# Designs tried in a protein design run: designed miniproteins, single chains, continued (2). Part 68

Each design is a single chain, and the fold is of that chain. pLDDT is the mean over its residues in the fold that is shown.

## One batch from the design tools (miniprotein)

Design m6495
Fold by ESMFold2-Fast:
Structure m6495 (fold): chain A 58 residues (1-58)
Amino acid sequence: MEAEKKAEELRRQGDDTLAVAIELAFLRIVRGDAPSSAVQAVANDVQGYIERAKAAFE
């Protein structure tokens, strides 16, 4: 997944805000429709960031 790889690189470089934004966009795609097993596995791997970003939007 392109978004996942981009977010991972940003996390490693220490850009927390931008990484969260990209991961949230990825989460929207995954949660918007019934995701494939591969896509769900990626979402679960970054679950911590996704949950934090999701809470911020609520």
Scores: mean pLDDT 56

Design m6496
Fold by ESMFold2-Fast:
Structure m6496 (fold): chain A 56 residues (1-56)
Amino acid sequence: IEELAKKYGEPLEAVREALKGLTDEQREKVIELAEKYGISLLEAIGWLERNPELLK
């Protein structure tokens, strides 16, 4: 989480707060999407929010 936020220049505190509002399953999926597709954590959160079926 810290490494991904730093890599993409995202505010670590904002990322942590956004992740706190997610379920454990949503948090794991967000991290998976960010790592797999090379996108920021905040972008992965937005992607999951728009496409909740990604949780399966």
Scores: mean pLDDT 72

Design m6497
Fold by ESMFold2-Fast:
Structure m6497 (fold): chain A 55 residues (1-55)
Amino acid sequence: MVKTAEEAEEAIKKTEENMKKFLDESKDPADREAARLAGEHELKKLREILEELKK
């Protein structure tokens, strides 16, 4: 859960790091594509939250 712009930025960084590690460790193309799509969807939501928190 994110309440401040700093928390949103940390959540974005952590999500990017977690997705990168998962993609590096996963060798199955289907798993990698699913992980990438899920990660990008989560990042989009976090970036929208960050935009709202900057107001």
Scores: mean pLDDT 77

Design m6498
Fold by ESMFold2-Fast:
Structure m6498 (fold): chain A 100 residues (1-100)
Amino acid sequence: SRAEIRAELETLLAEAEELLKELEELIKKSKDPELKKKLEELKKRVEELRARLEELLARLEAGELSPEEARREALRLGAELTLLQMELNVLKKLIEKEEK
């Protein structure tokens, strides 16, 4: 249903916002210029994904998308968010190795 897809998109937006907050904290704490640059690049990708999620939600609310199209796009964006979360976990492991 449209309500279920809306709830899914709102959940993904909340997850993207939490990821951005974590990235901002890690950028502030990072002492390695290369790791900091990678975190900033990842942050830009998450901001772009958030913008795409906001656009998808707006198009769903405007009735511009069928429920099937909206679900397909939500699944794709959700998969992209999962990949970004996995990339952050790799960077966190690198930070843990360098912080004493």
Scores: mean pLDDT 86

Design m6499
Fold by ESMFold2-Fast:
Structure m6499 (fold): chain A 55 residues (1-55)
Amino acid sequence: MAEELREKAAEAARAGDFATAKELLDELSKIDPEAAKEAEKEVLRAYLERAQAEA
């Protein structure tokens, strides 16, 4: 469950759906706060990479 939430959050961020990524991170934090912190960093990184790709 936690792994699936982490992967879905990262996928949403890569797709540019930051709102969904945030909701998934909030759900993850309720079951595994430490995993949520790491996933949050991954989501932010993916979001920034996407923003840089859009010239």
Scores: mean pLDDT 76

Design m6500
Fold by ESMFold2-Fast:
Structure m6500 (fold): chain A 104 residues (1-104)
Amino acid sequence: MAEEYKKKGEEYEKQGKLDEAATYWRNAGSIYYEEGKYEEAVKYFEKAISLKPDDAGAHLLLGRAYYKLGEYEKAIEWYQKAISLMPDNKLAEKLLKEAQEKLK
């Protein structure tokens, strides 16, 4: 599954279809995240954001991956960016508060 999304992401990048490529890279990252491979998930979510910087969902997922790695300050940064892109995102607000509580 992740391998399939990676190959499609590469193919769409070669075609110059960056928004479509970003979607496939984000999906690959999500599969790595579900597998507990958080460092790999970070890599692919960063790739998705590099191709589509306004994707609030990708920013939120990157923050979640950093949270799982115990990098709470980075998680906070990416949750704040997600909220800036989508101010009414209640999930991002909740996750931001949870990460802030970890730093105390």
Scores: mean pLDDT 86

Design m6501
Fold by ESMFold2-Fast:
Structure m6501 (fold): chain A 65 residues (1-65)
Amino acid sequence: SAAEARFAALEAAARAHAAANPELAELTREIGEELRRIGDLVDAGIALAKERGIPTLEGLREALA
């Protein structure tokens, strides 16, 4: 399928880029892990705020829309 062919092409391009720039690939992985950790912390904060009845910025934006 066209989607499979496009995905295969992007994957091949990504592998070629990573092979040419292994330091950049490593850094990108580390940044991804840091962003995931920040996301988990934000999610925990939202859950705590919900438990304590504190309105979140997202809830306020939705109420004002």
Scores: mean pLDDT 69

Design m6503
Fold by ESMFold2-Fast:
Structure m6503 (fold): chain A 99 residues (1-99)
Amino acid sequence: MSLREAIVATLLAIGLSYASPEERKRLAKEVIELVKRFLEELDTADQQKADPSLGSSPVLSREELARLARKIIDTLLKYAPEEFQKEIEEVRKALDEKL
């Protein structure tokens, strides 16, 4: 596993462990929305078959970003309130289908 994935997952786990139940709900919602937006961008890019130079990130490739998003979602599943677990699982499956 990459060091970046480990760092981000660990920081999220620490943050969620110290967060109040209300803060956990807010964080879960924000992270779910972020990952859903990323999935929509992946779908759009795949459909458009854009120029390879337009799809490259200077920091993270699309594939690395997808793996990072999956690690974030896996971490969130452990700490998220029950009401969000079903939605998080659906997002996780969508990420697995893209990779």
Scores: mean pLDDT 68

Design m6504
Fold by ESMFold2-Fast:
Parts: sequence; C-alpha cells; structure tokens
Structure m6504 (fold): chain A 55 residues (1-55)
Amino acid sequence: SMEEVERLLEEAEREAVRLYLEGRYEEAAKTVIDLFTKAGKEEEGKRSAESILSA
C-alpha cells in the first residue's frame, strides 16, 4: 500500500514536471498543490507552487 502511494506520487509528480516544461505553469502549480495536499503537506505544496509560478 505504501509502495503504491509512492508510485502514484512519483507518477503524478512527473505529470506536473511535464506541464511545467510545456509552459503550463498554473496547471503544474495546481497539480503540485493537489499532490502535497493529499499527502498532508499543504504548506510545502504552496511553496513549491510559488517557485513554479515565479519561474
């Protein structure tokens, strides 16, 4: 179960990176926030999103 959660987080993180590389920063930021929120780390997700949007 934990291994499955880690795999899903890695896969979804790759999705966020792909959106970022395509210049879809707002979608990438939202994906990151959603991921970290599901993991119980909303504050860290917001900080990561700010980094994406400020790039």
Scores: mean pLDDT 73

Design m6505
Fold by ESMFold2-Fast:
Structure m6505 (fold): chain A 91 residues (1-91)
Amino acid sequence: AAPSAEELAAAEARKKELADELLEKGYLTEEEAEQLKALSPDAILAAIAEKGYEIYGDEELKKKAEELKKSVKEEDIETAKKIIEKLLEAE
């Protein structure tokens, strides 16, 4: 079933809260934090699934990413991947 408006609102609120926290701690730039706030949850999930496939070789994650790609813009997935890669490479 499609996510309820309540579930979508809760997901957006948590995403915005996290983006603001990452900005306040200096882990993201203002531009990256605003990009994260603008991303749909499906775009973030697609990026995570693609990165999981790239790191672990899990074909089920590849299938899930392909499924999600049909419902979101490719540019949004690439933006989400860039943010994830920056956070993973931060030492």
Scores: mean pLDDT 77

Design m6506
Fold by ESMFold2-Fast:
Structure m6506 (fold): chain A 75 residues (1-75)
Amino acid sequence: MEEEVEEARRLAERAAASEDPGIGLALLRMVAAISLLMGNKEAAAVVYRALAERARAAGDEELAARAEKLAEELE
């Protein structure tokens, strides 16, 4: 569980460093979905927060708001 949370943080950091915002957003969405499927809500919350920040930076306010709300519901 904790190791999965750390892995999620590393993946979120790599996605944030991506030069293509679309690829970064897609990767974060996939990691969040996989974390939820594995039952790791803490890892999913970390990824959704990263997704919200990345979406906001990309100008996608709707996705940012949705991801932020999902992160709050999981914590």
Scores: mean pLDDT 73

Design m6507
Fold by ESMFold2-Fast:
Structure m6507 (fold): chain A 80 residues (1-80)
Amino acid sequence: MTAETYYLMGLMFYNMKDYDSAIYYYKKAIELDPNNAFLWYNLGMVYYDQGNLELAKQYYQRALELDPNHELARRKLAQL
């Protein structure tokens, strides 16, 4: 499997509100592509929707470290 395939699986489960499966597949994508800011952002978004604001903040910060121009991660951090 590729990082993109795992990402798409994570996104599919996230849209179904199966957050545990979304986290699992996003983490698998990150194992294959750890410098992809979008993967860290999406992982943060799942934790945010679960109410785990601490982990959401950490993963949004990681996305912004990897891509300082990541507007979505910046906006999410500003509202936390």
Scores: mean pLDDT 87

Design m6508
Fold by ESMFold2-Fast:
Structure m6508 (fold): chain A 60 residues (1-60)
Amino acid sequence: SELERRIRELEREIEELQARIAALDPAVEAGDEEALREQMELGARLVGLAAELVVLKKEL
């Protein structure tokens, strides 16, 4: 279904976003302020996508 496809797409986006956040950890630990800012921005996006996923799964 279209709903199941959207859930799978969203889960993939979340996984890719989590990987991008994790990839920034070494730079953040080294004191890179730009990396920290990017990680915080990606984290905010992750929260939004996770909330959308919860809503979509309830519709299933």
Scores: mean pLDDT 86

Design m6509
Fold by ESMFold2-Fast:
Structure m6509 (fold): chain A 120 residues (1-120)
Amino acid sequence: MLEKVEEAARKAAEKILSLPGVLAVRVYITENRLIVEVLAKADSDEEAAELQKRITEIVLNEFKDLAEEITRVDVEKVGEGYYRITIEVKLKKPLPEARDTRLVAEGYTEEGRAILEKLA
């Protein structure tokens, strides 16, 4: 089960990272949740909301056999022109192997890496 979640997470991360404006993507799992966190650049709150919808579509498609429901969708302005987009999904079956929060996929653009390195 965990292996299927990790494969779906890598595919989702690759697709999300290919979207215009995405700088970084991280996918975490817990025992009963999947969390997709995206750092994005957008010129307006409306553009950030459209990007969030595209990310949600990718998540629903890649995790369709694993996801029960979306439990949270959040778009937070973290700086001028920068947004953190978070999507949380409840898993159909618990993953006892992921009792501690586990990073299962990540991806970065060159700009995203530079920003995150300065914030470390």
Scores: mean pLDDT 82

Design m6510
Fold by ESMFold2-Fast:
Structure m6510 (fold): chain A 64 residues (1-64)
Amino acid sequence: MEEDAERAVQLLNEAEKLFKEGKYEESIKLYQEAIDLARRAGNPELVERAQKLIDEAKKKLEES
């Protein structure tokens, strides 16, 4: 549980860096991996955060 939560946070941070670089498709992939780990960790707040970030990244792809 603890390890899965830590890995989810790492993936979330990496995805955020990709998002800031305009690499939205790559950021979405890492956010999805973070959601899977957050669900295994039993952290619904982290799942919700990652889902909102996926929605933002998808919006940026549609904007382009």
Scores: mean pLDDT 81

Design m6512
Fold by ESMFold2-Fast:
Structure m6512 (fold): chain A 86 residues (1-86)
Amino acid sequence: MTLVITFINYTEEQREEVYKLAEELRSRGYDVEVKEEGDTLTLTIKNASVEFVVGEVLRAIGLGLEGYKVTVEFKGDTTNITIDLS
């Protein structure tokens, strides 16, 4: 599966955390891409396991329950998670 996590209105500290996460995931054998597009930071994880995707969806739901605007969308073999950090 492909997992795409999009952060909007992120801080510099949160940007550094996403890049560190990307490095950790690459060290574990994941194919990971990070893109910065304006106020949007996108983390793409290719060939993610179902268990990994479920864990990230549950984490995103937790952020939504804490008051962040979170959207989760399933499109075929791709899961899209969007988190507004404002």
Scores: mean pLDDT 85

Design m6513
Fold by ESMFold2-Fast:
Structure m6513 (fold): chain A 66 residues (1-66)
Amino acid sequence: GPLEEEARRLLEGTREMLKIDPRLALHELLKMGFSEEEAQEVLRLLEEGRDEEALRVILESLKRRR
């Protein structure tokens, strides 16, 4: 659905930002309304190659806020 597509696009964008500057990736997630704890968890999971788990964190966060 649209929410899953939004989560996937956000994951891909975050992964690309993380390759450039981890602080930029963190700042953008916080600006999008993620908590510091959620943002740090997403970045950690992406660094560990756990893309599917990172996607779930993003999706659940978006569901709670919309």
Scores: mean pLDDT 84

Design m6514
Fold by ESMFold2-Fast:
Formats: sequence, structure tokens, C-alpha cells
Structure m6514 (fold): chain A 92 residues (1-92)
Amino acid sequence: SEKEREARKEAARILQETVDEMLEAVKNNDVSKLIAAVIDAVGRLIELERKYGNKELVDEVASALAEIVRALMTDPEKARELAQKEIERLLS
């Protein structure tokens, strides 16, 4: 329970920081920064899985991140909404 709450809190932080970087990159039309943010997020999620052993949590967050990235290409506000909902779910 406590370890699961810590894992979810760390996942929420990874998602929040990644989405903030991606939104800034899109605003500045910076493709290199966008790609770098995604690559960094992948590394952080791999470490999260190693640290807590919660593959299901990592798979859920990775799926949410993939949907957010898809939304960023057409509707950055939708991407922000999806991110907020997932972060709220993780912290509940």
C-alpha cells in the first residue's frame, strides 16, 4: 500500500514533468526538445518499473503518455486535459 502510493506519486511526477516539457516544445516548435522529453520519460518509466516492480502501473502510464503524444499533434489543450486526468487518477 505505502510502496504502491510512492510508486503512483513518482509516476505522476514523471508524467507531469514530461507533459510540461512536451507542451513547451510544441509551443516553441522545437521538435528536438519534444523527442528528448519522450526519450527521457521512457528511461524514467523503466527505472520506475525496476524500483517498484509494478509493471501494470508503468504500462498504464505509458499508454496514457502515448495518447497524450497523439493528442499533442492535433489539440494541445486535449493533451493537457488527458494529462491532468491521469495525474489525478494516479494521486487518488
Scores: mean pLDDT 87

Design m6515
Fold by ESMFold2-Fast:
Structure m6515 (fold): chain A 88 residues (1-88)
Amino acid sequence: SEKELLLKAIALILDAIGLIIEAERIIKTTDNPEAKKLAKEAIELAEEALKLAREALKAPLEEREALLAEAEALLDKARALLAEAEAL
């Protein structure tokens, strides 16, 4: 439904913001340059996901699902990079 897609967009926006905050924490607290690099790459992906999720809020319904799917895929990749950074 239209309402479900809007709620999904809001959830992805909040997830992206949370990932950026966590990645910035890793950059500030780690002495490992590889962990810093992975966290910076995660921020870049999360910022792109944030833009797509925000565009989905303004997009026609037909385009909204595709934008949200792309945002979700970018956030999944960002989470994987952060998990790798935390393991270092």
Scores: mean pLDDT 89

Design m6516
Fold by ESMFold2-Fast:
Structure m6516 (fold): chain A 81 residues (1-81)
Amino acid sequence: MSPLEKARKLLEEAEKLFEEGVKAMQAGDYDTAIELFKKAAEKYEEAINALPESDTELRQEAARKLVAAYIGAVAAELEKR
């Protein structure tokens, strides 16, 4: 698998985990949402590390989504009561 193909697969996995995190948060399953957002962040970070430096647009997109995943985890922790 090429580095770019590996990065794209990791981005797809991260996006699915992020979507599941959003769904868990909307359902009030904050503990599950925290875990899913953290897993999504991990996969986004792996994708960034796998991307060539020349793929600036993909790196910026992945970095933005990584930040969104961290924000999601923090938001879920704040909602937990």
Scores: mean pLDDT 84

Design m6517
Fold by ESMFold2-Fast:
Structure m6517 (fold): chain A 71 residues (1-71)
Amino acid sequence: MSAEEAVAKAEEAIRKAEEALKAGDLETARQYLEEAQNYAVLAAARGAVEEAKRLGERIHELGKELDEKLA
């Protein structure tokens, strides 16, 4: 998998996590955030460090929203 493909997959997973959070499906949101994190790590490993950093920030913010809904 290329760095560009990993970035695209992470972005898709983030988008699906956002939709799941909006729908109140916290378990599905968690699964997509885990998927997004895995692809962000892969993107960084393949040289897309700047894009991976931005993805990580997005994932962190959505993770906070998930934690707030679980509290």
Scores: mean pLDDT 86

Design m6519
Fold by ESMFold2-Fast:
Structure m6519 (fold): chain A 63 residues (1-63)
Amino acid sequence: APAVTPEDLLRIARALAAQGKRAEEMTVEELAKLSGIPKEKVQLLRDRGLLPVVDELARELAA
């Protein structure tokens, strides 16, 4: 499985903050398209329950 880096997390979080969206409300395909992160990495984040962490980072970046 492809490794997820801190840069991948920040990239997704920044995209979410810019659009005012939450990862938990989006599909894997929507998140991949929005962030430019490969769908396989986004799926790995969902499978590991890390989407709430990404959403918290996005909220902090939007503040």
Scores: mean pLDDT 80

Design m6520
Fold by ESMFold2-Fast:
Structure m6520 (fold): chain A 86 residues (1-86)
Amino acid sequence: MKLTLVFHNLSADQMAYLQALADQYKQRGYDVSVQQSGDTLTITIGNLTVSQMAAEILRAIGLELDGAEVRITISGDETTIEVTAP
């Protein structure tokens, strides 16, 4: 299973927080890739179990992005969560 998190319209502080989060996943031994394009950050996590994926989804949604739009797409063994900050 693969989880892709896409964050749009990020502030500098939100960008730094999410990059730190991705680094924590790398330190835990996850296959993590990070791509930044302007105020958009894409974090891709491979080799997740279903229970781990559920926890990561809840954490991503639980970020302090008041007024954020959230879109979740599930396609086979891939889950994409897109979050647009206000």
Scores: mean pLDDT 77

Design m6521
Fold by ESMFold2-Fast:
Structure m6521 (fold): chain A 64 residues (1-64)
Amino acid sequence: MEEEIEKRRKTIRENIDKIKPELDALHQQAAQASPQERFDLEVEAGIRLIAAAFGIEPKEPKKL
């Protein structure tokens, strides 16, 4: 019998895997950005990672 914590851990991994391409894109943009823009892009990547870990999908404008 799996513990509820282990089930959450598995769900977190799956959610992160789904958003990984978006995180990779943000990290690539941050690597080529100015120091100030890099900070904002890394913060955005961190927020998305945390949201994925909690199973929360950010409400993004689909035009962006």
Scores: mean pLDDT 70

Design m6522
Fold by ESMFold2-Fast:
Structure m6522 (fold): chain A 80 residues (1-80)
Amino acid sequence: SVEESRKLAERIAKEINEAAEKGDQLARDTYLTFAVANLAIAYRAGQKEEAKAMAEAILENSTVPEAKKLAEDFLKRIEE
């Protein structure tokens, strides 16, 4: 569901933020990869509204520039 996808993305964003705050580069990069994979899976499965909700949640909840850019780039792509 859109709501469950949004909640998953909020948790992923929180993990990215916490890893970055602690200087844990491996954890940060791992959660960034997990975010990319989840967005790609949802989009390829035809779950465009779920994918959009996840990207919006990452953008809204992330403090890490790389995570924000990832979400912005994805949102731009799905609007094309």
Scores: mean pLDDT 85

Design m6523
Fold by ESMFold2-Fast:
Structure m6523 (fold): chain A 60 residues (1-60)
Amino acid sequence: DEEVREEAERLREEQERLAKEAREIAKKAGIPDEVVEKIFRESESAEEALKKIKELAEKL
């Protein structure tokens, strides 16, 4: 189904953009890569990972 494929690609692009933003925030805040990878593994989505990384960055 072309519609399903296009929707899946759009969602993947959105997830990639959010993941990139999360990693950029982590890098600027000095969050270790090991911690970033753990957050991504424990998160169900890039949105959740971004939220957790932002919260951690604000506490540093």
Scores: mean pLDDT 79

Design m6524
Fold by ESMFold2-Fast:
Structure m6524 (fold): chain A 56 residues (1-56)
Amino acid sequence: SLDEAVALAEDIARQRKAAGLESSADLERGVAWFLQDRGFSADDALAAVEAYRRTL
């Protein structure tokens, strides 16, 4: 579901923020590919990347 995809993306963002990582196109693409590999739709993955950016 969208909520599950967003929760996973926000968790990744929190962990990367704690590690001192900044947002990059490659890291954002990696989140989208990870979510799609987990069975989320492209639309849900794209919305989750927006949440990832806001959380970082």
Scores: mean pLDDT 80

Design m6525
Fold by ESMFold2-Fast:
Formats: structure tokens, C-alpha cells, sequence
Structure m6525 (fold): chain A 63 residues (1-63)
């Protein structure tokens, strides 16, 4: 997948526009795209209670 396409998808759910998703927004995004991350996976990608684009890319690379 291209980085530009992934950024466009991420941006759709990133209502703040700062390159971060809440854990709930991240789960909703993944679920709507047929991906169901475990709580452990989400926690490992999060910095506090947010998922950055870099964490998003890491998760997709693990698939």
C-alpha cells in the first residue's frame, strides 16, 4: 500500500488533523476495513491513549 493512500485513509478518521487517532477511533477504523486488532496490539501501538500514523503503519506492516 502506498503511504499517500494510507495517509488519506488515516486523515478521514483524524478529526483533529494532528496525525493522531484515539483508541476508539483507531478500533472503529480497523473494524470498518475488516481488521480487528487485539487490545494488546492497540496498546502496543498507542502513545498514551492515542495512535500516531507511525503506529498505524507498524500495525499494517505486521499483517
Amino acid sequence: MSTEELRALFKTYDTDGDGKLSLEEFRDFMRSHGLNPTDEQVESLASGDKVYFSGFMRFLASL
Scores: mean pLDDT 71

Design m6526
Fold by ESMFold2-Fast:
Structure m6526 (fold): chain A 60 residues (1-60)
Amino acid sequence: SMEREERWRRTRLALEIHELLKKLPKDVQEKYTPLAVKAMREGLEAAERFLEELKKIIES
């Protein structure tokens, strides 16, 4: 169902963002954690964009 898919997608995004943030130094985590919370509250599309940007930062 659409509701189940949305909940699963949201949960997966939250977990992926959390795991990536843990890989960053503490000072960087402190900077990006509030931005992650904001993106998650703005919606799934915002959270996905944040995840993509976070991956680029880690892979750089």
Scores: mean pLDDT 81

Design m6527
Fold by ESMFold2-Fast:
Structure m6527 (fold): chain A 73 residues (1-73)
Amino acid sequence: MDASERALNALKAAKLILDALPDSTDWGEVGRILRELLAMRDAGASREEIVAFLKEKGLPEEVAEKVADYLVA
């Protein structure tokens, strides 16, 4: 995966997270969640760890799995 493909997948992940969160979602909170996910990916976190983290943030399991797919594919 090159830098542009990584950026596109990160944007797709961010959109899934935003769509799954409440209407009152702070963009700063979305950015913090995405930053934590990217740090986990760079540290070699498993797909299972990413899914668990997103579920703790209140995302449905199906959405968490799709986000993990974009970040670890």
Scores: mean pLDDT 75

Design m6529
Fold by ESMFold2-Fast:
Structure m6529 (fold): chain A 53 residues (1-53)
Amino acid sequence: EPLLRLLELLLSGTDMPLEEIAKQAGFDSKEEAEKAFRERFGMTPEELREQAR
């Protein structure tokens, strides 16, 4: 599941750029990952990363 992979990578504490994380999770781009993540979790991946620190 691309969204679950994205979530796991964000929670791992990586400093990897979001575009690279999105591609590793199976998204075509950062923008696609942000849209899908916001629609499912009500927040952006960047917002989650900030809260997890």
Scores: mean pLDDT 77

Design m6530
Fold by ESMFold2-Fast:
Structure m6530 (fold): chain A 82 residues (1-82)
Amino acid sequence: MDELVDRLVQALIDRNPEEARKLYEELLKAGVDPQEIFDRLLEKARERGHLLLESVLETARKAGIDPREFLEALIEEVEKLA
């Protein structure tokens, strides 16, 4: 799990939507809860010092946005910016 989450964080930072989507779907197929994926992404963004990704995730958490809906929207935005 940690390796898949680390790769997902890197794909988001690199603005690689294809890899990000693939890794997110692999985590879901492995039975990882969207809330757990969200929490691990926030932790990894903090570890890497990626202030923008950390800020975006923290804002969504404080706003009470559903983790599944947020992660889908985040990947879609990366797809638009690629």
Scores: mean pLDDT 80

Design m6531
Fold by ESMFold2-Fast:
Structure m6531 (fold): chain A 84 residues (1-84)
Amino acid sequence: KKLELRREAGRKLKEGVEAFKKGDLEKAIELFEEAAKLAEEAGDYLLLAGALRALAEAYRAAGDFEKAREAERKAEEAREKAAR
């Protein structure tokens, strides 16, 4: 099950990046949030950090700087967990 969650998280992260490149910020944010949830459930903190960093960039592009800062903070915490 965790392997399937990790695969789904990776797929949603890639789909989110494509949505972001097309300027569909609402869809990108939704996909990055889903990727982060799945990565966290899978215990894949490296994927979680990547999804949260992408989410922060999407929030920044949308002008939501407070949510962007919060996502960056959570990404750093996930990176620390991945290193252990």
Scores: mean pLDDT 86

